# Designed miniproteins, single chains, continued (3): the designs that were tried, part 35

Each design is a single chain, and the fold is of that chain. pLDDT is the mean over its residues in the fold that is shown.

## One batch from the design tools (miniprotein)

Design m9192
Fold by ESMFold2-Fast:
Structure m9192 (fold): chain A 111 residues (1-111)
Amino acid sequence: MSQQIFNSLSPEQQELVRRDEEFERRARSMPREERDRLMARLLERVADPSSSLEDIYRSARRLSLLARAQGRPDVIDRAGDILSERRDRSPTLDDEIGYTLSLMGVSSTRI
């Protein structure tokens, strides 16, 4: 994440970014099979129509971090497709889903 983007976030959002960085560090230490299973579970959670907005936010962020660490842009794209489909089906969730997609995009601006 760029310093300018990070500094524009709320203190709560900055803490989420720090937690996401810790998660990415842990993910790098995981066996490949464990990481693949975790990615599959996170993708299922994002796709689950019973998932809360908080679960969608958390799962999408974790999925993005894992997919980037593994060089799996296909998984990021799939998560984005699912979130976009949920926006179309639930206009009242547009702001929350838009925020989650923005976080995924912000985290991918640094290569």
Scores: mean pLDDT 67

Design m9193
Fold by ESMFold2-Fast:
Structure m9193 (fold): chain A 94 residues (1-94)
Amino acid sequence: SLQELLNTALELLEQGQTDKALKIAVEIIKKYPNEAGKILYTLYEKAKELKNLPLISVFSYYETLLAAPAKEIFGNNTKTSQSVAKNFVKDFET
């Protein structure tokens, strides 16, 4: 399920296994692109909790993309999440 995979990614981040966590995050977002905003927000909060500055910088970029379009494209969260999902997968699958 989404929650089980997300919990696995969060546990990997807590263990300092950043690359494995990002690989799981890519797979979750590919499977649930409509939830990309929620997934990335959850990972961003965990990165801040862990004080992982490189990861905070990465997720801060995606959070900025989510905040601006969400404010301007009221009522079309699905398209915004799908667009951000595509960008995240492209950036971390390669």
Scores: mean pLDDT 74

Design m9194
Fold by ESMFold2-Fast:
Structure m9194 (fold): chain A 65 residues (1-65)
Amino acid sequence: MEAAQAAGRAIREGDAAGTARGMAAIVKLGGSPAAGDAAVRAMEEGDFEAAGRAATGLVVSAKVG
């Protein structure tokens, strides 16, 4: 999924806007909105560990349904 790869790159680069955009795309494809919101909030707070965990959960939920 291109959206998942883009979101992962944005998180590694500290790009909060890119992360939000990628998470919104994954949510639209069937990912968990709560996980997307958690990832964006964690990035804004500088908690990159929480952001990574939330983003992984979002990608997994989008892939498996």
Scores: mean pLDDT 67

Design m9195
Fold by ESMFold2-Fast:
Structure m9195 (fold): chain A 62 residues (1-62)
Amino acid sequence: SILDEIRALLNSDEIDKEKLEALLKQVTPDQISDVVELALNSPNKEAANYVLKLLGIDVELK
């Protein structure tokens, strides 16, 4: 599942911006809320903030 791939990247200690951008381009409108929830629950705040920015959400996680 594309959501499982995004979740795996958001749980990584490193940020793979290129892979995140590629996966987010494949996300359908009905999956956006699930992606936002994954980002909000991510231990990698840098990756989470990058995902939220790509989705047009003006929120910064600490």
Scores: mean pLDDT 81

Design m9196
Fold by ESMFold2-Fast:
Structure m9196 (fold): chain A 57 residues (1-57)
Amino acid sequence: SPLIERLKKLAESDDPQVLENAYLQARIILMIEPNPPDELVEILKEIETKLEQRLAA
């Protein structure tokens, strides 16, 4: 899915604003998709981990 590939690329960013935007986009897709792919869930977890690291640092 081109959308998932785009989200994965955004999740690789070190910019907190880009990560926050990717997080919001991934959450919206998870809420509206009746059967989200596991890859999307993994991307969301990666973004959450990066955001948590920035809060702790």
Scores: mean pLDDT 77

Design m9197
Fold by ESMFold2-Fast:
Structure m9197 (fold): chain A 80 residues (1-80)
Amino acid sequence: SDEDRRLQAQQQVLDLVLQMRDIARNNGNDPDLVKKTLEAIDKATQTMLEADTLSPEEAVKLLERMIKELREVLDEMMKS
């Protein structure tokens, strides 16, 4: 269902943010990596709040865009 897809997408957003936090921690809490992680948390939080106001179908589309953005940020952090 669209609701199941929404819950799965929300979990993927959370998992990506946690991976970013782990990368920052494993690199001695490097200030640039911490900053990227905090900015990602802020964007993810705002996106999830917006998704809660939408239909499940529209929420999935929004969350999938956020997942794509977070994967790009994570890739940049992994190159550091």
Scores: mean pLDDT 87

Design m9198
Fold by ESMFold2-Fast:
Structure m9198 (fold): chain A 90 residues (1-90)
Amino acid sequence: DEELRRRLAEERRRLHEELKASEELRRELAERVEREMEPEERELFERLLEEAREHLREAGEDSEEAREEARIEILLQLGLERELRALLEK
């Protein structure tokens, strides 16, 4: 259903913006996602993190701060996808 996919995309966007507004909350949630990560999610996380690092190197913006921000952002995205899956299956 196209309408359901649109609604999920909007909800994902809202949650992302709220998390972005709270730096401390973002960090806490990222730590939780990392601790609760399933093996399949860990593999995806490692691939996304490597891709992000390559993009940062190509842009000449490869710094420890930029890498850490990318790590947090990827973890939050994975956590959000997990919550959305749980919502759809329940």
Scores: mean pLDDT 75

Design m9199
Fold by ESMFold2-Fast:
Structure m9199 (fold): chain A 95 residues (1-95)
Amino acid sequence: KEDLVRRMIDVVEEMVKLLKELGLDDEAEQVQKLVDQARQYLDQGDLSKALSLLQQAFNLAFEALEKYIKETKDEEVEKRVGRLVMEFEDLLWRL
């Protein structure tokens, strides 16, 4: 269970790296703050709050990346985002 949450953190961290790679530094910082808070709650054993913050982080990252894809039509970024979305949702379903 904790392993699934850690893997979800890894997926969102990959999204942060992608946001930074694309020059979306403000969005990357906002997502990272939510991830950092999620880690703090996970360390406290509060899986429910950690998961809630990770879901918020994921949604914020996804919205920023989707907007980038819509404006740029970058098919490589779209493929990378699709993989990360599928991985995050699969992990969430297994919880």
Scores: mean pLDDT 87

Design m9200
Fold by ESMFold2-Fast:
Structure m9200 (fold): chain A 63 residues (1-63)
Amino acid sequence: SKKQEEAKKILTEGVKQGKSFSDIVEEIAKKLGISKEEAEKLAEENLTPEIMETMRRTVPPVG
């Protein structure tokens, strides 16, 4: 769906820039006009092992 593609794009760019998962979820919610809960679910569904490893290496979880 369009929401899935947009969420994946925001997630990939955010992780590449070293943003926290919480910040990425807020960006998804804001850009897609959805709740933070729905944005968090979309972000989690689009987490690949590669994206998760990039997050761990670039920015430790702060929340």
Scores: mean pLDDT 74

Design m9201
Fold by ESMFold2-Fast:
Structure m9201 (fold): chain A 84 residues (1-84)
Amino acid sequence: MEGIVSLRGRVVEVDPERNEAILETEEGRYRVKLSPEALPPGYRPRVGDYVEVIGRLIDEKTGQVLLKGEGDAIEAGAVRRVEP
């Protein structure tokens, strides 16, 4: 079972107080739960940025790790900027 996924998309919303962003991908929109350790030093995601997020799909309510295609949220292990 793959617990780790890689998603590429455009940041459409950011919530700095909750350390969250919404990522628009070809598979749909995902809530990304960010940690300082997942972000490059000094980087803050902005609306309109293209990023790759590597992490685990989770159930937002339980935190349970889900299979690919089942989750609406991702717990980010790493985030990097990409070009469109």
Scores: mean pLDDT 71

Design m9202
Fold by ESMFold2-Fast:
Structure m9202 (fold): chain A 94 residues (1-94)
Amino acid sequence: MLSDEEYEELLEELEAQPPVLVLSPELALALSKVLKELGAETLPEFRELMEREGLSEREAAQRVYEATEKLGLSEEMKREVIIVALQIYRGELV
């Protein structure tokens, strides 16, 4: 389960970075797999799903983290995917 300390570190990293304009092919593929595990095929569909379920930003981050764990992603890739998912949740990419 994503700890409060890990979540705070991810928020600090997200807020310190400019919005991601272009995803690397590896990150795009990892994100696509994570979204499909959550029941979304596109970035707008992921945002709509989170909004429909009434999930907070923290709860959305937790759901993404659980999907990355299930898919066996590296720690670095997990962090990158969660950061991008939070940018989508905030409407910065969608």
Scores: mean pLDDT 77

Design m9203
Fold by ESMFold2-Fast:
Structure m9203 (fold): chain A 99 residues (1-99)
Amino acid sequence: MEELLERIERLLREEDLPPEVRELAKKTRELPEVLERDKKLAPSEKEKELIEYSARKTAETVLRIAELAAAGKLTPEVIKELSKEMVEEVLKKAEELEK
C-alpha cells in the first residue's frame, strides 16, 4: 500500500493531469482507510487477505489506467485488458484461499 501511495503522489504532481484522472488518484489515496474498515467487517483471516489483495490489485489497475490517460494512451481495448487481468488475478487468489 505504501508504494501505491507514492505512485499516487507522483501522478498528482503531473501539471497536465486531466481532472477525471486527478479525482481517480485522490480516491485511490483513500484506500488504506477503506481497507482497514473493510478488514474489520470480514469474519475470517482468509476474507481479510482476499479484501487486502483485491484492494491492492484494484488500486494498481486504477493507477495504471490513470497513468495511461495522463500519457494520452488510454483506449477501450487497454481498459478491457487491464480489467480482465485484475479480475483473473483476484479470482485466482480467491481459489488459492479456499484450499
Scores: mean pLDDT 73

Design m9204
Fold by ESMFold2-Fast:
Structure m9204 (fold): chain A 81 residues (1-81)
Amino acid sequence: SKENTKKLVIAQLGYLAVRLEDVDPETSALLRQAREAVENEDFESALALVRQALARAREANLDPIVIQQLEEIRADIEKLI
């Protein structure tokens, strides 16, 4: 359901934001903003923020597993629009 997808996305964004706080603070900040957008049901803003986080993660050469997790979150947010 969309409600279950929303809850999963909020949890994943929160988890990754904490995990990346000391690794790449810029990506972490974008994910915190994306989580707030999802909580406010502003899914278009959340999608834009996750896309920015993905671009930053690629530029910063973050772990491929992190990039994969962000791609999955992006796909889940697209389903909420």
Scores: mean pLDDT 91

Design m9205
Fold by ESMFold2-Fast:
Structure m9205 (fold): chain A 111 residues (1-111)
Amino acid sequence: DVQKVADNALELEKNGRTVFAQGLVRQAVDKLMKEGKYEEAIKLLQTVLDRLPEDSELVPSLLTLLGQAYYQAGKYEEAIRYYTEALALSPGNEKAKTLLARARAELAKRK
């Protein structure tokens, strides 16, 4: 249940348990993506992001996961958007840089 995972993650973050909140969302997203349920993974991530404080330490990592979910769904323009947003908040994130370059390359060869 996407809503239950989102509610539990937000409660953990509210109580300062950021590492546990991140782990819970990542595990749920990984499972949904392995099952090909990309739209459900996107919905989970967007629900959590919409309810988090703007300054939450979770935001850059969840934006990166959201980009990955869009990438797996073949939605490269959306993936680029969210990787770019994650990188703006965390410029030293080498994973986001690598994923952004990969998404840009996929989009370029289809234009």
Scores: mean pLDDT 84

Design m9206
Fold by ESMFold2-Fast:
Structure m9206 (fold): chain A 64 residues (1-64)
Amino acid sequence: MSQREIAEEISRETGLSLGTALKIVNFVRKHRVITDEDIQALAKELGISVETAVRAVSIAREKL
């Protein structure tokens, strides 16, 4: 799957904008190991809930 296709799936599943979903896909691609602290920092940067960030990161990791 392309990064855009993964981002479109995240957008559908979480209600996030495609731009926010693409940022999450790029974050997951850059980080081979993702900690709970990394997810919390990402959620704060994007202005989303930690729960939404966890779900979005999970989808991205599953498809990458």
Scores: mean pLDDT 82

Design m9207
Fold by ESMFold2-Fast:
Structure m9207 (fold): chain A 77 residues (1-77)
Amino acid sequence: SAAAERLRAQAEGLRALLPSLPAQDREAAHLLIEGAELGAQGRTEEALRLVEEAYRKAVSPFLREEARHVRELIEEA
Protein backbone atom coordinates (compact mmCIF):
# COMPACT_ATOMS: atom_id res chain seq x y z
CA SER A 1 0.00 0.00 0.00
CA ALA A 2 1.01 3.65 -0.38
CA ALA A 3 0.96 4.02 3.42
CA ALA A 4 3.32 1.04 3.86
CA GLU A 5 5.72 2.51 1.27
CA ARG A 6 5.66 5.90 3.06
CA LEU A 7 6.32 4.15 6.41
CA ARG A 8 9.36 2.35 4.93
CA ALA A 9 10.60 5.68 3.52
CA GLN A 10 10.22 7.29 6.99
CA ALA A 11 12.17 4.43 8.63
CA GLU A 12 14.95 4.75 6.03
CA GLY A 13 15.11 8.55 6.43
CA LEU A 14 15.31 8.30 10.23
CA ARG A 15 18.01 5.60 10.00
CA ALA A 16 20.06 7.91 7.75
CA LEU A 17 19.70 10.77 10.27
CA LEU A 18 20.59 8.59 13.29
CA PRO A 19 24.34 9.52 13.42
CA SER A 20 23.40 13.25 13.33
CA LEU A 21 20.75 13.11 16.07
CA PRO A 22 21.48 14.21 19.65
CA ALA A 23 22.43 11.24 21.87
CA GLN A 24 19.34 11.79 24.08
CA ASP A 25 17.05 11.30 21.03
CA ARG A 26 18.69 8.13 19.68
CA GLU A 27 16.64 5.68 21.79
CA ALA A 28 13.39 7.40 20.69
CA ALA A 29 14.59 7.37 17.06
CA HIS A 30 15.33 3.61 17.21
CA LEU A 31 11.84 2.96 18.64
CA LEU A 32 10.29 5.11 15.89
CA ILE A 33 12.23 3.30 13.13
CA GLU A 34 11.04 -0.08 14.49
CA GLY A 35 7.46 1.24 14.86
CA ALA A 36 7.43 2.47 11.24
CA GLU A 37 8.74 -0.91 9.99
CA LEU A 38 6.15 -2.87 12.03
CA GLY A 39 3.43 -0.51 10.78
CA ALA A 40 4.51 -1.16 7.18
CA GLN A 41 4.10 -4.91 7.94
CA GLY A 42 0.52 -4.36 9.21
CA ARG A 43 1.50 -5.05 12.84
CA THR A 44 -0.56 -2.05 13.93
CA GLU A 45 -0.92 -2.65 17.70
CA GLU A 46 2.84 -3.27 18.19
CA ALA A 47 3.73 -0.35 15.89
CA LEU A 48 1.50 2.11 17.80
CA ARG A 49 2.98 1.01 21.16
CA LEU A 50 6.51 1.71 19.91
CA VAL A 51 5.53 5.09 18.39
CA GLU A 52 3.83 6.12 21.68
CA GLU A 53 7.01 5.18 23.61
CA ALA A 54 9.15 7.09 21.07
CA TYR A 55 6.94 10.18 21.50
CA ARG A 56 7.31 10.01 25.31
CA LYS A 57 11.12 9.55 25.12
CA ALA A 58 11.73 12.17 22.40
CA VAL A 59 13.42 15.36 23.61
CA SER A 60 13.54 17.38 20.38
CA PRO A 61 10.40 18.93 18.81
CA PHE A 62 11.64 17.49 15.49
CA LEU A 63 11.47 13.88 16.72
CA ARG A 64 8.08 14.41 18.41
CA GLU A 65 6.75 15.75 15.08
CA GLU A 66 8.22 12.71 13.26
CA ALA A 67 6.52 10.38 15.80
CA ARG A 68 3.17 12.11 15.20
CA HIS A 69 3.60 11.74 11.42
CA VAL A 70 4.49 8.02 11.69
CA ARG A 71 1.45 7.45 13.94
CA GLU A 72 -0.82 9.04 11.30
CA LEU A 73 0.68 6.83 8.55
CA ILE A 74 0.14 3.68 10.66
CA GLU A 75 -3.50 4.66 11.33
CA GLU A 76 -4.02 5.13 7.53
CA ALA A 77 -2.51 1.71 6.68
Scores: mean pLDDT 86

Design m9208
Fold by ESMFold2-Fast:
Structure m9208 (fold): chain A 103 residues (1-103)
Amino acid sequence: MRMKEILDLIEEMLAQGKSAEEIAKELVEKGLLTPAEAEILKEALERGVSMEELKVLIMGIEFGLTEEELRAVLEVILTKGPKAGAHLVMDLALGRSIEEFEA
């Protein structure tokens, strides 16, 4: 799966001091993300998410979550943390249901 490649490249680019814009562009140019997925990743990086939180978001992308579902996951990560975000990814991927979240 491409998740490790995406995370490794993001970590390398962040270590090089690249901006969220530059990281998003590079991932699209390498064919690792769609433009829509890259825009959500850019927003996450601009909002200061950690690598652990980014891992949850990239997991959602790998599981084929829609743009709307990925935006919901990002907001849960930002408000409740990466564990809550990971639970939402699993619920959306397996149950296809968005309920009041019981972690």
Scores: mean pLDDT 79

Design m9209
Fold by ESMFold2-Fast:
Structure m9209 (fold): chain A 78 residues (1-78)
Amino acid sequence: SDLERLEALLQQIQDEVEAEKARNPDMSRAEVLALTRRLLQQMLAEHGASLSPEQLAMLRRIIADLEALEEMLKAAEE
């Protein structure tokens, strides 16, 4: 199903983020969010055509929220 496909893609992103954190344990919270956002954007570029309009809208909102959080964390750390 479309939901199962989306869940599998999100799990792949989660696994990649955890693998990168294991390779670079000194990553800041802002860097982790930036990586997560980049991977979500890449997933949308590669698989967006196979997702429902509702799933696309949800993911775009999540990406926008992550961008906002990333900028707030960068400002707080400076």
Scores: mean pLDDT 81

Design m9210
Fold by ESMFold2-Fast:
Structure m9210 (fold): chain A 89 residues (1-89)
Amino acid sequence: MSAEEVRREFEAARDEFIARLKSLGVSEEVAREVYEKLLEAALAEVEGREVEAVLLGGEALALAYEDMGETEKAEEIRKKAEEEAKKLE
């Protein structure tokens, strides 16, 4: 999949993704930031930047949990992403 194809797929799903996060208790501002981080993670993956993709994906998920008040869960996600990234190096 090309970077252009990834951007088109994400754009097509953007409104549904934001609505889903909002239904889970995430604010619109944070939901948009999560979407942007996930898009960057997907772009990093198709460009072969696996370490960056894992870290961006983990940060996106952690931001959503932090906004929902689950700070401990967010820190766990960040730690697991860092550990996974180290395995790919």
Scores: mean pLDDT 83

Design m9211
Fold by ESMFold2-Fast:
Structure m9211 (fold): chain A 118 residues (1-118)
Amino acid sequence: MVKLTESGGGTFAEGSSVTLTSKVSGVDLSKVTVSWYQMSDENPLKRLASITGDGKTTYAPEVEGRFTISVDHAKSTVTLNMTNLKKSDTGTYYAAVEGEVDGKVLTFFGEGVKVTVV
């Protein structure tokens, strides 16, 4: 069973930086796509960044150049390095693994971590 456990949340100053980490178990990260999602009052659930098993990255336009997704295959961890934080970055952040079940692509989410920008 795939499990994701996020950490690194809290309350941060506008303009600061934070790194969120997800520990992933039950899957080989070199073989799947991992993404970071934000849930906020402005957006019900938005994909901010993705990284494929071969290291190709994709970012939402509003975080391009500010956020960086990376993977440590040996530790089975995914990080989201968030720089130049804005109040609009406030929300709950979920790491997610994309997998296929019965020919259908499903996304497995972690429990989430809250980020508040003040």
Scores: mean pLDDT 83

Design m9212
Fold by ESMFold2-Fast:
Structure m9212 (fold): chain A 72 residues (1-72)
Amino acid sequence: METKKKIEKARELVRQAIELARQRTQENIDRAIELIKQAARLASQAEVSQEELNELIGELLRAIGAVIDAEL
């Protein structure tokens, strides 16, 4: 069940990153990028189904989109 905990943590980090990016300060954008990196690392270490992986990739892409939007 360590894999499930890693996925849950990765999703938590993605949600935090999106929230921080929406604040549109450089400090929060930098922090959001670090959380996205941590989430991606956890995702790469987790052995999950294709469906779970696709969902997590979608969440990561959404977080990246929030960072890009905040930088504009």
Scores: mean pLDDT 76

Design m9213
Fold by ESMFold2-Fast:
Structure m9213 (fold): chain A 67 residues (1-67)
Amino acid sequence: MVEKGRELILRAIGLELQAIGLEFDAQLGEEGKLDMSQEEIEELREKAKKLKAEAKELYKKADELLS
């Protein structure tokens, strides 16, 4: 159980790091530092939101296994 919980936590951390990277790129696009359309910026934000939601579910599953 501990091994499975830890594995889920590490996977969740990976998804959060990906989401942070996408949010950073979207912020640079919004500030005009990257040549991006409003649609591309919104797509990055939506993808980051989905990755954060997946990470949250993995943390929840890990908590259930470690409880």
Scores: mean pLDDT 83

Design m9214
Fold by ESMFold2-Fast:
Structure m9214 (fold): chain A 56 residues (1-56)
Amino acid sequence: MAASREDLRTLLEGVGSAAASALAAAMGVIDREAADKARPLDVEGALEVLTEAGAA
């Protein structure tokens, strides 16, 4: 997917920090290293995890 970091940031801000926490939990199941980088979560932490996963 070719989503920009700005598109992802807007999405995460729109859904709130609860979504960032849910994302870290999901990433922890499929990618422990990426989840560890995002803990504890905020929008910036979630963006970093998504960037590492190749989403931006």
Scores: mean pLDDT 57

Design m9215
Fold by ESMFold2-Fast:
Structure m9215 (fold): chain A 60 residues (1-60)
Amino acid sequence: MKPLTQDQIDLYVSSGVDRKTILEIDEQMKKADEAGDKKTVSELTSYLTALAIRAVGEKI
């Protein structure tokens, strides 16, 4: 699968996720995609989404 687009990275940063963390996950997804490891790409996408939810909603 494709790595993150710049728009997706900007969206996650806006949600409060650290840019360095987003770029590290993107790099891992790219490596997994190159290796044909679709499960790892899916897991990393889910993890990034969880980080965004946590950054926005984690207070209460």
Scores: mean pLDDT 75

Design m9216
Fold by ESMFold2-Fast:
Structure m9216 (fold): chain A 70 residues (1-70)
Amino acid sequence: SKEEEREKRIKAAQYLEKAIQAHNEGRKDEARRYLEKAAEEGATAEDFELIYEVTGSELFKELAEELKKK
């Protein structure tokens, strides 16, 4: 349902926020783990590209490209 899709999107957004925080703190491995969890909750390559544009972090760009290959 749309409500279930909304819940997954909220969880994906929460993982993306955690990934950004971990990245800013220099915890690159944790940041990547949170991005993987965001993708599991339905975050798309477009979501990661948008965050790359805002943050400038190559980590988000790399994961966006990985998602496009699947």
Scores: mean pLDDT 77

Design m9217
Fold by ESMFold2-Fast:
Structure m9217 (fold): chain A 57 residues (1-57)
Amino acid sequence: KKKITVSVDFSSLTEEDLKRLQELQEKNPDVEIILVEGKMSAEEAIKEIEEEIKKLK
């Protein structure tokens, strides 16, 4: 199984961002999305996850 690890500033995560992350995980059940505390904004972290998922196609 594929794992995607992205660092994100947890304090920057809005309810909309959390919903988008949940949708990405549900649409890609064969991929494990792992978030770790970091300095990247939520928007940039979500874009990074989307790009990594694209590379797995």
Scores: mean pLDDT 79

Design m9218
Fold by ESMFold2-Fast:
Structure m9218 (fold): chain A 70 residues (1-70)
Amino acid sequence: GSAEEGAKTAREEALKGGASEGEAEAVGRDAYNGNATLAGAGVALMAQQGGMSDEEAQKRGQRVTEAAGG
C-alpha cells in the first residue's frame, strides 16, 4: 500500500481505539515510514493501556498492520 494511505489508516484506527491525537499521529508516522508491524503494535499497546481486552487490542493492531503493509 502507499505510505500516505497507510498513515491515514493507522491514525484513524488509533483514534477509533481510544488513542489521543498525539498517540495517533505517532503510529501514523510509523506507518508512513514503512514500519507497518511497529504501527500495528503501537495501536494494540495504546488500546491495552486504555483498558481494552487483549482480543480487542489485537484486532485493532492487526487492521493497522494490514492497511500499512498489506
Scores: mean pLDDT 77

Design m9219
Fold by ESMFold2-Fast:
Structure m9219 (fold): chain A 80 residues (1-80)
Amino acid sequence: HMSPVEKVKEAANRLLDAIEKRMPPEEVLRLTKELIDALKEAGYPKEDIKSVLDTVIEKAKELGYPDEFIEELKKLREEA
């Protein structure tokens, strides 16, 4: 089976591709949760997970996702 590090790379790539393609907010949220789970499984500290989510939030803002969705991403960041 895939190593935890490989799972993080796959989850990150899927999420970035989804944001770039402007997939629906529900799909991007699902992929963000998958990335958080992969980062936790790989043993990343909470601060590093929050830093990754800061990058995701900035990309989502840059690509014009709605404010309500940005607030949901911020909630996931606080829960990480």
Scores: mean pLDDT 84

Design m9220
Fold by ESMFold2-Fast:
Structure m9220 (fold): chain A 94 residues (1-94)
Amino acid sequence: SADEIRARQRALAAQLEALRPEAEDLVKELEKISKEKSQQEFYKYVNERLNELIEKDPLLAAMVSQKLRQKGIYFDLDSKAIEAANKYLEEFLG
């Protein structure tokens, strides 16, 4: 129904806003680690952490991925995170 669609849209908007601080905190953590570790050690850490995050919270993983790219930090899981988030959105919105 129209009410069901509106409820889903409101829930999604609230979920995205709720995830924003968590994404910002995780980006700050990863940015700090990228400056403290070698590129090789950083990518090992990020690949481990983000693979787990993609499975548990694909929207958060995609937000973190986008924010890291904006800061010039690239990793092998970027496309995978975006694909997982898109699949979640398709299933959530119908």
Scores: mean pLDDT 75

Design m9221
Fold by ESMFold2-Fast:
Structure m9221 (fold): chain A 87 residues (1-87)
Amino acid sequence: HLVDQMVLRAQDLLSLAEDDPSKVDEALDEIGRIQGMLQLGLKTEQSLAKETGDKDDEDEAQYYKQALDTLDKIAGKLYALRKAKKA
């Protein structure tokens, strides 16, 4: 699933930034782009669920929401790494 690949990419970006703090800003930029794509997907699936009343569309919307929650946590860790780099 594309969403799973986006979450895995975000986790890889966090790991790379943990190994090399110079990559934190690059990782945050790419995470922001992934979050934007997931937010668009969530909005699309929520609209479809409202129009169709289809359980599959509701479940897909929830799946995007869970992925965004995971990305928010990863972004938080990257912001913490950026703060530590400045200290």
Scores: mean pLDDT 82

Design m9222
Fold by ESMFold2-Fast:
Structure m9222 (fold): chain A 78 residues (1-78)
Amino acid sequence: SAMDARAARWRELATRALELAKVNPAVAAQLEALNAELVARGQAIADDTSLSDAEKQAALDALLQETLRRVEALIAEA
């Protein structure tokens, strides 16, 4: 499924990003900042009482897709 493909891509990118973070402090700092932002934005979506469950799922899916793009860009620049 598309979600399974995204999960596999996330695992691949996360592994590469974590290996880069071990040797590059700038990458480590950017990953920590991205993680903090992702947690805060995910929590804001989860806590948003104006959104239906379907809208929350769509917003979380969009956030995951954005996160994948940002991690890909970070790896490409390292």
Scores: mean pLDDT 82

Design m9223
Fold by ESMFold2-Fast:
Structure m9223 (fold): chain A 101 residues (1-101)
Amino acid sequence: FREESDRAREEMRREALEHRGGSGPVTFKETNANANAYRMLAEKAEAIADAIEAGEVPAVRTGESINATDPVTGGSVTATLGRGGAEGARKAAEKARELAK
């Protein structure tokens, strides 16, 4: 069966997470953030979640963090996805949409 392959993949994920950082729940860091920056972050996070579900991204996490910048104001937001993969990205999108109101 594929037990060895699955175990190796999980071990790689653990090592990558430990090496690159990434921790716990979705968190946001902002610099002059505005509604446009949060809206762009939400769209980006959903696109990443869709790509993970479609298998278009590498087996390891694509984004320990997602960044979006409003080109008009320069305001930016960075979201840390933690260990959620596609679910983490969708949670980031939902939270960013709330903040974009």
Scores: mean pLDDT 63

Design m9224
Fold by ESMFold2-Fast:
Structure m9224 (fold): chain A 57 residues (1-57)
Amino acid sequence: SAADEARDAAVAAALAAGQEAAARVIEWHYDQMRAEGVSDEELAAALRRAEADIRAA
């Protein structure tokens, strides 16, 4: 799904930046938000923003 691809990209960006804690938090919150019924589109948008913020840091 778009959210799964965006999550993988955000996690990869965090790990590349040496932010293992951020990568772990991204995966944990992704699972929680998906369980809460957040849409694939909303999750993908949030994760793409997270990737951009990580890359900009």
Scores: mean pLDDT 81

Design m9225
Fold by ESMFold2-Fast:
Structure m9225 (fold): chain A 81 residues (1-81)
Amino acid sequence: MLSDEEFDELLREIAARARAVALEAEAAGWSPEQIVRLVAETAREVAAERGVEVERVTLNVDKRQITLRLRDGRVLSLRLG
């Protein structure tokens, strides 16, 4: 089970990598749908690197938002701006 500190660190790392990846993809002319999908894949990779199991990822392209449900029931949401 993740501590609150480990969860906050995971969210910060996902947000940082997602922002970097989204900016590069936007500069390369990727669509909002492609960017949101890439960010979701990046979030799964970050979670896996930290040994965190992701149960489900939900994408909202119109809001530029992803939501991750972790196996322990915790949910984190990231809006890309």
Scores: mean pLDDT 81

Design m9226
Fold by ESMFold2-Fast:
Structure m9226 (fold): chain A 57 residues (1-57)
Amino acid sequence: STEDLIVDYLLDPRSSLYDLLQKTKAGQVPKSKLVDEIMDLLNISRSTANRILDRLL
């Protein structure tokens, strides 16, 4: 699915979002900042971004 491809992208260390995801997991960056960055870079809705992050956090 499209969501599975996005999850793979977020977990790829070559991705610009990988470091931001790890910092969010560590509590160093608010989830809202990661959601906004995912929406901007991947052109997906806020609800889709939150659903994906709920699988990873």
Scores: mean pLDDT 82

